# Designs tried in a protein design run: designed miniproteins, single chains, continued (2). Part 6

Each design is a single chain, and the fold is of that chain. pLDDT is the mean over its residues in the fold that is shown.

## One batch from the design tools (miniprotein)

Design m4177
Fold by ESMFold2-Fast:
Structure m4177 (fold): chain A 97 residues (1-97)
Amino acid sequence: MATEELEKHKNDTSSNPNNQKLSEIAKASKNLKEFFEAAAKYYEELAKNSKDEKKKKTAELLAEVYRELAKENVDSQEEIDAVVAKYQKKADELYKE
C-alpha cells in the first residue's frame, strides 16, 4: 500500500541530511500526497537558496520528481518506484558530472 512508502520515510535513519529532513516531513504528513507536496517544497526552497550549481540542479530535479508524484496522485509502490527510477538516471548524470 502507498502508506508503506510514507512509513518508510518516517523510519529512515540514513545519515544523509536530506533523508533526515524527509523523515521529519513524512512524520508531519497525513498522507502520501501531502508528503510529496511538502518534499517538493523543501527541495524547491533548497534549490532557490543553494549557491552550488551541482547542488542546485540536484535539488531542482528532486523537486520535479516529488511534484510529479504529487500531481499523478500515485497510490502504489510500483508507481512511485517507476517515477523515481526515471528521474534517478537524470540525477546520476548531473551528480557525476
Scores: mean pLDDT 69

Design m4178
Fold by ESMFold2-Fast:
Structure m4178 (fold): chain A 71 residues (1-71)
Amino acid sequence: SLRDLALEAVKAARIKDLDKTIEELTKIFEENPDLSPEQKEAIRTAAVSVASTTHSPEDLKKLTEHLEKIV
């Protein structure tokens, strides 16, 4: 479900290792290619919001740049 994917994305965003956060979020989008643009945006927004509490501004910029390439 969309809720379950959003919860997994939030869980990934709480990982302190940026590379692991990027890896897990990329996997969520790659394993769910049938997500609508609206659903992808909702998951991305949830992940970035949570990541902003666990990552530096520099790491958050790298994360958002990566997600923009895959969404």
Scores: mean pLDDT 81

Design m4179
Fold by ESMFold2-Fast:
Structure m4179 (fold): chain A 89 residues (1-89)
Amino acid sequence: SEQERHLQEALELEQKLAAMSPDDPERVDVLTQLAIAYLRAGQHAEAEKIRLELIALNTPEAKAALKEFYKEDVAVGVQDLVRAVERVT
């Protein structure tokens, strides 16, 4: 399924993140991709951990990343609500 694909993407991004230097300029982008992959995989608790890490960084790059995260979080939430309604109707 698409959720299984996104979970696999998240696990691969976790491996990449673990190998990265803390000061790597790509790190915030990888964190953003990881959080979005977890959201799309339905792993909301894991996505939340990354969101809190981005908040703690308090940099302009992290703030831009949070904007993209919230945009995706809303989109996934709307899709989940539509699916829930369709199951009842």
Scores: mean pLDDT 79

Design m4180
Fold by ESMFold2-Fast:
Structure m4180 (fold): chain A 80 residues (1-80)
Amino acid sequence: MEEEARLLAAIYARMHGKEAAERFTTEALVSLGIPEEEAREIAREGVELSDEELYERLAKLAGEEEAKEAMEALEARGAA
C-alpha cells in the first residue's frame, strides 16, 4: 500500500505537478484510514522520485514489463 502510494504520487506529479500530486495522494491515503502526517510523508517521498528511481521501484513492485509500459505511457503524455 505505502509503496504503491509513493509510486502513484510520482506519476501524478509528472502529470499534474508536485503540489497537486501531494494533495491528491494525501487526501486519498487519509480516506483509507492513514493518519494525515504519515500520508503527507508518503506523498512527499513519491513526488521527489526521479525517473530512474520510479522505474526501478515500479519494476520491483510490479515487474519490469509493467514498469516499462507505465514509463512509456508517462513519456507519451509528456510529449503529447
Scores: mean pLDDT 79

Design m4181
Fold by ESMFold2-Fast:
Structure m4181 (fold): chain A 63 residues (1-63)
Amino acid sequence: SKEQIEQLRQQLIEKIRKLSEKLKEAERTEDKKTYEEIKRKINDEVYEMIVKTQEEIAKILQS
């Protein structure tokens, strides 16, 4: 149970780190308009991943 929660948290951290790297690359390589579009998509994706991870942890804690 604790190990499963730690795995989910570690996976979330790793995914967020990769998206942060992608956002930094986009800031360097893309025009402002494209960068803002990528930033919005990444922010939405991060939010959805956090919510999903919280729901999965809640299910484990209910078991």
Scores: mean pLDDT 83

Design m4182
Fold by ESMFold2-Fast:
Structure m4182 (fold): chain A 93 residues (1-93)
Amino acid sequence: AKDIKEKVEQNREEIAEALAKLVYEELSKLLAPSKAKAIAEQFKKLLLAGKSVADAIQEVSKKALAEGVSKEDVDKVALAVAQKNAEILKKLS
């Protein structure tokens, strides 16, 4: 756990970019590209500010719901981000 946390901190920018790209790709299927980009940029900013992936997912999920994305689609995007994060963490372990 400690070694993984240290590697996550060292790779924060790369992880934030990878996960934000996924958020943009998934949301651009559901929202106008400009709105998807704004949410993805906020998600990246939250991660770079030191928020956990779970907290950042919660914040962008609220924004996607406010923009009219269904709860089912928001949950699918959240799951995709969580799965990508788990994949990245496995490669860092």
Scores: mean pLDDT 81

Design m4183
Fold by ESMFold2-Fast:
Structure m4183 (fold): chain A 61 residues (1-61)
Amino acid sequence: SMKEIRIKVEREAGEGLKLIARSVGKISKKSASEKEEEELEERIIKKVEENTEKRIKEIEE
């Protein structure tokens, strides 16, 4: 069912976000200001959300 597929995609996106957040945290500690860190996180979250929506649309076909 669509609900099961959506839950799976959202779960995978959530796991990916955690991995990305950890990677960003390591990079940010090295060189980025707090503002740059926030902007980078927002950008990554937006990209993941867009990717998740695209995957859901592909499944809904």
Scores: mean pLDDT 66

Design m4184
Fold by ESMFold2-Fast:
Structure m4184 (fold): chain A 52 residues (1-52)
Amino acid sequence: SPRHEQLLAQLQAGVADGEERGGDFLEALERLLAEGPPSYLDRVVALNPEPT
């Protein structure tokens, strides 16, 4: 869904920023994205939406 794609783009941007802190954080986030169902990501966005 378009919301899901937008969320993934935002998470990827955040992951890129987090890479400077440590690769372990990126790996953990990638596992969460792979293991979590699509609806989980939508819930995360609902809890922490970005103002654009």
Scores: mean pLDDT 57

Design m4185
Fold by ESMFold2-Fast:
Structure m4185 (fold): chain A 56 residues (1-56)
Amino acid sequence: SMLEEEVEKLIRGYEALFGKNSIDNEADREALITLGRTQGFSDEAIEEALRRLEER
């Protein structure tokens, strides 16, 4: 789906920029949100990316 492609792209961007594949603290959460918002990702994609990375 378009949402799945958007979520995967955001997660790859986060991993490439920050060198990690999980959300372990509040700073990581804010970093993903800021990246998603500044790059024009949807709120739904940001929320789903957060959910997936917090479950890792």
Scores: mean pLDDT 87

Design m4186
Fold by ESMFold2-Fast:
Structure m4186 (fold): chain A 77 residues (1-77)
Amino acid sequence: MLTEEQVYNALKEANLGLSDEQIRILSRAAVEQRLTPELRALAGVLDEETVVRIVQVLHELGVDEDFLKRLYLTLSE
């Protein structure tokens, strides 16, 4: 079972220039496999390169590919 702490640490270690709050929002959404209201508020806030790297990190952790596709579309507007 993937924990919020495991996702948080992986995103932090990837050094993507994300704030602590942004990493927490992404970690919760990834564990719940849900597009939370907080996650949707990040739509268009992050550059494309950062969004791609987030998806890559989460994919390596075994997050569901259909969720990752929805995440990418949500963050990319």
Scores: mean pLDDT 85

Design m4187
Fold by ESMFold2-Fast:
Structure m4187 (fold): chain A 68 residues (1-68)
Amino acid sequence: SKSEIVSKLVGLTLQAVGALLEGRVDEAKRYIEEAKKLLDENKDQLSPEDVASFERIIKRLEEEAEKL
């Protein structure tokens, strides 16, 4: 369902944040990749607002990971 997809996206982005805070860049990149794939595969099931919000979050996480 839509709510299950949102919950999974939130979980993956939080795990990526946690990994970045611990300096585990490769682990963070795996969570970011999983979130990107999940978002891309389910864009049609999400509101445009939710898609835009998760795209912004993922982009910020990618930028932080690339600094390390």
Scores: mean pLDDT 87

Design m4188
Fold by ESMFold2-Fast:
Structure m4188 (fold): chain A 87 residues (1-87)
Amino acid sequence: DGGDSPVDLAREAVAQGDLAAAERHLQRALELVEHLISQERYEQAAELAQEVLDLARRAGLPQELIDRAEALLREAQAKLEEKKAQA
């Protein structure tokens, strides 16, 4: 299992035509985004959510996954702006 990032594993799965594996890896990446948000690591959360969103859209993955990635990206970006405004 190599310790690769969930997004890298999802890209490999997409390249092999395994969309079910890609979905599982991107779900894991979104769990990491939620964890980064909980740690106030909003810039890293936004970057990861953007990578998930871009790959999900390019691979034609389910709209529910795209919607979740968009929601988490917006949350991370909003909290990043709020944190910078409070500093």
Scores: mean pLDDT 84

Design m4189
Fold by ESMFold2-Fast:
Structure m4189 (fold): chain A 83 residues (1-83)
Amino acid sequence: KADELFQEGLELYSQGNYEKAIEKFEEAARILAKDDSPESLRKLAEVLGYASQAYDKLGNTEKAQEYDAEAVEALRRSLALAA
């Protein structure tokens, strides 16, 4: 389900539909955030990174920076759990 939502978001993003892409990315992120495995945290970071870029495309720099920071933290946690 999370992977399907992420793919839908990527298609919307490629079409320039950033608002709907964000909705799909946020749904995917909510599902991925419930799993603390290194793999799910890596996917979460990727999804949050795209959400950040979509917010930036909409001119919402504050949300873009917030999601970018969350993506970095998810990657950090993934690396720590994989060690």
Scores: mean pLDDT 85

Design m4190
Fold by ESMFold2-Fast:
Structure m4190 (fold): chain A 79 residues (1-79)
Amino acid sequence: TDDIKAKSFGNQIANSAIGMGQSGKINQGTITGMAKGLKDMTKDQQDKAIKIAKKKVKDTGDDFAGKIIDMIKDMVKKG
């Protein structure tokens, strides 16, 4: 279902953000790729994927990973 696709992609975003948070290193290609993937989804799927990603990142306590999710979200909003 579309919900499963959004959840799967949200988990992929979270895992990438957590990895960058742990390394302290931003991978701009990954951020851009995740934003493009979200843009190919419906608005409801985008919101669900971001919600899942934010929840998973919050559970780690990593503020840097949270900022990475916000960067991806901002890229989707800006076109």
Scores: mean pLDDT 81

Design m4191
Fold by ESMFold2-Fast:
Structure m4191 (fold): chain A 68 residues (1-68)
Amino acid sequence: MKEVVQRVYELMVKMAKAIKNNDIEGMKQALEELRRLLEEHELPDSVRLSAENTIKIGEKKIEELEKK
């Protein structure tokens, strides 16, 4: 569990950097991994909410960038 929580925070940082760089592939990779961790593991509510918020931010940014 603790290792999974650490990975979630690492992916949140990766997402933030990808957003800053307009790196669509980096955002998609972080998004896919975050969704996988939420699906495969039961996380504390605070961590789950943080991951879900990061997913929403990433999804919105990818959508904005893909609209050309």
Scores: mean pLDDT 82

Design m4192
Fold by ESMFold2-Fast:
Structure m4192 (fold): chain A 68 residues (1-68)
Amino acid sequence: DEEKKKNLERLEALLEEALRKLAKLGEIESYERERISDNRGTLTLEVNGKVYKVEVDAATGTFEVKEL
């Protein structure tokens, strides 16, 4: 299904964008990517001793960053 492939590509692009933005804060010590649904994914990473969680929504083209 072409629509499912486009959704996955969009989700991956948003996750990579979030990762690039957070990498500007410092060296990424660890990160983990997870796909929750066709339109949603998460990225959890550690930078400078702080843990951040990113939630991505491909349907809206947005992501939200939360410091844990």
Scores: mean pLDDT 77

Design m4193
Fold by ESMFold2-Fast:
Structure m4193 (fold): chain A 90 residues (1-90)
Amino acid sequence: SFREEVLKEAEKIWEELKKLEDEFMEVVDDPKLLLEAKKEHDKVLEAYNELYEKILDPNASKEEIEKAFEEFKKVAEETKEWIEKKIKEA
């Protein structure tokens, strides 16, 4: 179904981000950068939770789910780019 395909794609994006976060944790020991990484992670988690609630809601439209998914992808990509930059600077 559309909902199952969106959830599966979101889970793949989340797994890729977690691998990158694991790499960040191995190379970065600055407490300020670790706190910033947590704040960025929390933003992605908030967007994921919004998407997940829409997927579980039988009354949510396809357009509402697509909008929440696009927001999740945007926030995840911004966080990924930030983490990749900090790893390169380490």
Scores: mean pLDDT 87

Design m4194
Fold by ESMFold2-Fast:
Structure m4194 (fold): chain A 72 residues (1-72)
Amino acid sequence: SRRDAAIDAVAALVEKYLGPETAERVRAEVQKAFDAGESLSDIQRRVAGVLAEAGATPEQIREVLKALADAF
């Protein structure tokens, strides 16, 4: 499904940059946001916050948010 593809793409990219624990946290947050019917902008805001807290660079955050947007 489109949701599963989006979650998988985002999680894979996060795992590459920040490791599997952060990837699983982001996967869970994106899944909850989709289940709650949150907008793309709300999901992007939540994901950006998690990535920033985990020490992601601005370039890494931009790449992840692009992958999330491309999956909608």
Scores: mean pLDDT 83

Design m4195
Fold by ESMFold2-Fast:
Structure m4195 (fold): chain A 68 residues (1-68)
Amino acid sequence: MLSPEEVIERLFLELGDLTREAVDAGNTEAVRTVDEGIRELLRLIEAGASPEEVERVARRYLERARAA
C-alpha cells in the first residue's frame, strides 16, 4: 500500500495531468482551479500540515477541476 507521502506525490501528478488536459482543451476554469489547488497544497506543506490534510484538500480541488 502507498505511504502518505507517495499518495501526495500521486495527487500532484494527477493535478499536473489535469492542468495539461485543461490547457489543451482551452478550459480556463479547470486551469484556474488546478493552479489554486497546487498553490494551496504547497502552502499547507510549508505550514507543516499533515499528509492526511494535504490529501483531503488535493482531492477537493481534483473534484472541482473535473466538474469545471
Scores: mean pLDDT 78

Design m4196
Fold by ESMFold2-Fast:
Structure m4196 (fold): chain A 97 residues (1-97)
Amino acid sequence: MSILQLIQQEMDKVIELVKNNSPKSEIKKEADRLFGLLHEAAMRIPDPALQQQVLDILAQIGQIFQKILNSKDQKEAEQLMAQAQGLIDQALALIAQ
C-alpha cells in the first residue's frame, strides 16, 4: 500500500464532502488528514530542494483549504477545491520523482 494511494483516497473524500456541501467541521477533519498525509510524503523526499518545493506547494494548499472552510458560496468552494486538486497533483508528481 502506497502513501500516494492513501493521499488519492483522502483527496476523493474531501472533494465529495465539498460537492455535497457537508458541514465545515467534517470537511476540516478530512482536509487536515489529507494535509497530514501530504506533509508525511514531503518529509520522506531525500532531496532538500525537491522537499522545499513540495512544502511550498503544501503551504498554498493549506491556504486554499482555509478559504474553503471560510467560504459561504458553494460555487466558490468548488472552484477553490478544483484549484487545490491541481496543486495536489503537482505535489504528487514531484513526490513520485
Scores: mean pLDDT 87

Design m4197
Fold by ESMFold2-Fast:
Structure m4197 (fold): chain A 96 residues (1-96)
Amino acid sequence: MKLSDEEIEKEAKTLLDTAEKILEASKKPNSVLSPEIVELAKKFLEAVKNKDIESAVEYALELAKELLRDLGLELSEETLEYLRERIEAALKLYYK
């Protein structure tokens, strides 16, 4: 897949925005978000704040797996490796 640096940066912003929206949604009285999804979003944002790219990548990947599981989708090993590399690239560009 050919992605520009601008497209990869946009994906990093989308990941951050998604995690922040998950935390905001968890504060609503009628929130149906699983505790696991909320905890992963929190850990991802803390890792990003601390510039811990390795931990941020792992938490983002686990968050994606949990969100897709709720949709009845399972990620293959190949898709997980692809997402790992893409998330890492996006976060590295975000911190530039």
Scores: mean pLDDT 75

Design m4198
Fold by ESMFold2-Fast:
Structure m4198 (fold): chain A 110 residues (1-110)
Amino acid sequence: MQIELPEASFLDGSMSAGERAKLMIAEIKKKLAVVEEKVEEIKKDPRAPEEKKEKIEKLVEEAKRLAEEAEKYLKQGKFKLAIEEAMRAQESIIEAIDLIIETQKEIEKS
């Protein structure tokens, strides 16, 4: 079946591409705030491997950069690009969360 609707309307016919981009960016910023708090907790634990701390920090910095780019595109009316960068930021956040969980499990076993 051929989808004729704009991809921006794919998830909800009542939501514009701009509204979706704005919502996604807001959710990513909220998730980033929680993840940054967890990163600071891990950085204070001397049992956490330094390599994992650095990798987690790099993922969070990348997610922040992508979220800022998404917001910039949103302000320019480039809603598709804003959504794409927001999705990339979410992927980096998920990877950071997974690595945080893995690191915490290693600390508990040490």
Scores: mean pLDDT 80

Design m4199
Fold by ESMFold2-Fast:
Structure m4199 (fold): chain A 88 residues (1-88)
Amino acid sequence: SSNLSEEEKREFFLKKLKEEKEKIIKNYEENPELARLQLLGLKLLLLSMLEGLSVEELEALYAEVLAAGGPEFEELVKEVDELLKKLE
């Protein structure tokens, strides 16, 4: 149908975000550094959706994560899971 409800769009988008997370996790063994960056990107996207963060706030978060070495991949997975639950 050409007219999807906002709820149907939200459910579809949430499902796609969950699928993307699973793909990133599967790709970790092939390229851990890229997988970590992809999860960080997903985390920032989820934060912008939930909290309406400004570009400046997102850039500051990204810079802080890079400067500190950021969270380990497992920690980043947990953070993304918590954010996805908030969107349900």
Scores: mean pLDDT 74

Design m4200
Fold by ESMFold2-Fast:
Structure m4200 (fold): chain A 73 residues (1-73)
Amino acid sequence: MERPPTSEVLFYVATRVPGLGKLSDEEFQALLDAIARAPEAVDALWPLIEALLTEPERAVEYARALIAALQAV
């Protein structure tokens, strides 16, 4: 998958990843805030974001890993 702009990544995470419905509202907001706060880390973590967007059955696992990685920056 070609890396979309950060604003489009936020849109896809918010609207197109059905597996993320299993996250709490707090976890989901933390994910969106983490992506928005660290756009440079999004570049480094793009393979994990791409996996989140393309593997909805593992989306919760990838989302939690991504939150942890982005919060460590």
Scores: mean pLDDT 68

Design m4201
Fold by ESMFold2-Fast:
Structure m4201 (fold): chain A 69 residues (1-69)
Amino acid sequence: SEEELLARIARREVTEALRAGDEEAALQGVKSLAQQGYYVAARAAIEAARELGREELAEKMEKILQEYS
């Protein structure tokens, strides 16, 4: 489904951004998804950040998502 595809892409994009040390790209990705209403993909991206041990960043992402909830 489109939802599943977007979630996979979001997880990959956040993972690649964090591996590159680009926290701003990861945050902007979540913000863009939330602004477009792709909440499942945004949550998948947040979960990927948590799985990588980036809990503080995941909390910032969660706050962004809550602004659009």
Scores: mean pLDDT 86

Design m4202
Fold by ESMFold2-Fast:
Structure m4202 (fold): chain A 62 residues (1-62)
Amino acid sequence: MEAERRGLEEAEARGQEAMALAKPWIDAHREEFENSDFDQRIKLSQELTQHVQQQRQQQALS
């Protein structure tokens, strides 16, 4: 159904926006990502996700 398809496309578009916000953070922590263990990379990914969420929240408030 089209409504469900649009929901998926919206999620993908939001994902791309989140990635654009994430890039500066990823670049700043690139060395940590390259030199980290698997567990540490998961932890960094979680921190990145929270950072992106906080940035989106700030943009919405501004």
Scores: mean pLDDT 72

Design m4203
Fold by ESMFold2-Fast:
Structure m4203 (fold): chain A 76 residues (1-76)
Amino acid sequence: DLAEKAAAARAKTEEVLEKLRPELSEEEIEALRRIADLRIEALALRLAGEDATPLAEEVERLAKEHKEAVERFSKA
């Protein structure tokens, strides 16, 4: 079930973000949450046979803009 997998991915993201809240700004936390949501949406589009390129490009843009926050998230 795609909805269950998406919910599990969001729950895991929130768990990591909670650990990072004391180290990151609210703007960085929201950016990381947005990146995670866009990745879930891109996966859903690919599974439906639709073009996910615009979402992938937005993820890349946000990741470059918030590089340090993304590195902290990936290590947690």
Scores: mean pLDDT 82

Design m4204
Fold by ESMFold2-Fast:
Structure m4204 (fold): chain A 104 residues (1-104)
Amino acid sequence: NEKELIREILRYLAEALRAAAAGDSEKAKEYFNKAVELIDELRKKYGTDWSPLLQLLVQLMQAFTEADRERAAAVLEELARALGDRELMEELRRAWEAALAAAA
């Protein structure tokens, strides 16, 4: 179930961002590594033929890394529509904004 696996990855990213916002770098790293392991499993399964959902996930990760607020907002909106889980996307957005504020 690709959609459920993508939701699990996004939940781990939200946990990582919440931990980062709280100053818990070890917990942030732990949850981020769990998300990366699941992404690696998806990459092995699909190779270079990435699904639209996996492409959106990669774009979201890039936007978060680059602190590209406009790109992150656009990708989160597409993920909310594709997954039908607006609450998870809103949770992830708030966690990321909190992490950015803590890093400033």
Scores: mean pLDDT 82

Design m4205
Fold by ESMFold2-Fast:
Structure m4205 (fold): chain A 97 residues (1-97)
Amino acid sequence: MKEEAIKHLEEAIRHLTEAVRALRERRDAAAAVEHAEEAIEHAEKAKELLEDPSLVEKAIEHAREARRAAEAGDLAGAVEHLLEAIKHLTEAIKKLK
């Protein structure tokens, strides 16, 4: 019952982590936006499988803010929002185990 939700949350965290790397190592805002969008898609799928979506909803909002910041050239702000999204998704996984 929880296994499919956890898989989607783990894929979302993977994409958010790659977005952070794109910004910190390459300053590649376009790659960060693509990874943030993929993370949002996986998080939305996980949300549909959860009785309490609140932590995932917070993570999705942070991922959207990260995308907006990256598009605006605010790479530091984008990284901060990506890290908050990872934190909330990690907490969501812990509560599902």
Scores: mean pLDDT 89

Design m4206
Fold by ESMFold2-Fast:
Structure m4206 (fold): chain A 113 residues (1-113)
Amino acid sequence: SEEEKNLLLQEIHDLLLDFLHQVRERLEAAAAGDPELAALAEEAVKKLAEGIRKSLELLLQGKYEEALEYLESTVREVIERLRAAGLDALAEEVEALFKETKAKLKELIEQLK
């Protein structure tokens, strides 16, 4: 039903925003007292937020596979940026969070089909 579809889309929205908030908290904690890391954290969060926004727009258009691919690409870029900065442990935390988020996201998307 359309009501069930709208509830699933809301759950996906909440899931992706929760992922963004968890990544932000970890990046901000790692950057505490370091202006250079704070700038890196701000750019990473901004990039992830924009990627999530565009993925949600694709989901609302029924472009589920394109939305998932776009989100995966954005998260990969953030992880690569963290690794390039020597933040390997933090990159692993973000990767682990995304694997959990992606599993839940895929389950919700399958229910939309």
Scores: mean pLDDT 88

Design m4207
Fold by ESMFold2-Fast:
Structure m4207 (fold): chain A 72 residues (1-72)
Amino acid sequence: MTVNVEKRAVDKQGNTVVVRGTLDDNGVLDLEIQVYDKNGNLLGRSVSRIDGMTEEDMQRIVDRAVDTLAKT
């Protein structure tokens, strides 16, 4: 079964940070990070595909990404 996680935070500049992880049955994690300004304009987007991941790995990666970006 496919597992999905999404976390959102607001950084110190008022930008919205969105981190999405999608993990498939083969352990492939699709990670997407998007940052939007206060007016909803996309400031940046990153997409990564990582093999050999568990649900615990996905949760840890998403949590760390959100925490790091929210402190900016």
Scores: mean pLDDT 81

Design m4208
Fold by ESMFold2-Fast:
Structure m4208 (fold): chain A 78 residues (1-78)
Amino acid sequence: AREEAIRHLERAIQALKDGNVEEAKKHVERAIEALLSLPLTPEVSEAIRNAFNALQYLDKGDVEKALEYARKALEALR
């Protein structure tokens, strides 16, 4: 579950670097789903908040901010 969330965040970051916003959105949504299945620790809570911020910025078309928040979500889990 935690490893699955990390994998989806890594794939979302790569998709954003490749300019594939739709693939990135899919992977951020999958990461959030995986995180919500985990016990709510401070690290998981921080990752969820940053992942939702990434998704919000993707919906606004702000790829740079989405990438920033996706990276923050990933770092919370490391």
Scores: mean pLDDT 85

Design m4209
Fold by ESMFold2-Fast:
Structure m4209 (fold): chain A 94 residues (1-94)
Amino acid sequence: SSDLSDAERKALISRGQALRAKYIATKDPAVMKELSQIVLTLWRFGDLADLQAVLGPRAEHILMEAMMLAGEKGRDKIEPEDVAEALRRFILGE
């Protein structure tokens, strides 16, 4: 199953958007950890549109980067750490 309920999607998207804004302002690693867990949950159980609502039009590129990072570390599955590293690159990168 790849589906989240409409209520669960809305809650995760809203929380993810708030955490993204908070991380840009604070650079708090705890905020990034929670954001990364939400993004991974939306990737595993939601749709691309849910990810784009949190991450914007770069959502697919951020996930491809997270997949490549996981692969470079010898993992077959994306972990929250891989999502966090990809998000730092796209939020803080030039």
Scores: mean pLDDT 82

Design m4210
Fold by ESMFold2-Fast:
Structure m4210 (fold): chain A 74 residues (1-74)
Amino acid sequence: MTKEEAIEYLKKAMEYGAQGRFDEAREWLKKAAEYAGIEVSPEALENASSTAAHRLLTAVERGEDKRVELAPPP
């Protein structure tokens, strides 16, 4: 799995979320988080929130912060 694939997975998660298909959005979000090595809370995965997707996208693009909490970045 490459960084490009993780970004594609995040885009799919956002697309399904926009369609109201949160179960599918959650699955894609989980796959992207797994690649980035990001620990996403079960609560964030359950809802596949846009905030969680944005944080994952930022972390994947940066390629550095692999541990992302729901709190704002420092």
Scores: mean pLDDT 62

Design m4211
Fold by ESMFold2-Fast:
Structure m4211 (fold): chain A 66 residues (1-66)
Amino acid sequence: MELSEEERDKRLLELAEKYIQLRAENVYGGEIDKITLEMDYVSGRITKEEYEKRLKAIEEFEKKKK
């Protein structure tokens, strides 16, 4: 994914704001986990392959929880 440094920083800020809002509203589980995972991917801490693998695991866990 080719984003400018400015676009990447803006995306990370948006994700951080959503994370703070969800935490303030006492929301836990897969929704927060997905935001944290996307932040790691956008910041370059994990590869796209690892991001997709972990995202699928979160979604499958949420489905089994029903």
Scores: mean pLDDT 74

Design m4212
Fold by ESMFold2-Fast:
Structure m4212 (fold): chain A 65 residues (1-65)
Amino acid sequence: SAEQEAAIRDAVAEAAKEFPDVEISEEMRRRAAEFVRASLRPEQLLDRALLVRVATWALRELLAS
């Protein structure tokens, strides 16, 4: 849903704040959002704290590549 997609996007934006010294591109944010969607069940997408944690892990993995 649009609401779930907005929640994922907001969580990725919040997670990006944990990496203030790194330029996080739109492509990297998109890939992190895709990882969150693939890693969690639809019902878990309502848990903002879980979304931010998973998005942070996804961004960390992408930055280490």
Scores: mean pLDDT 81

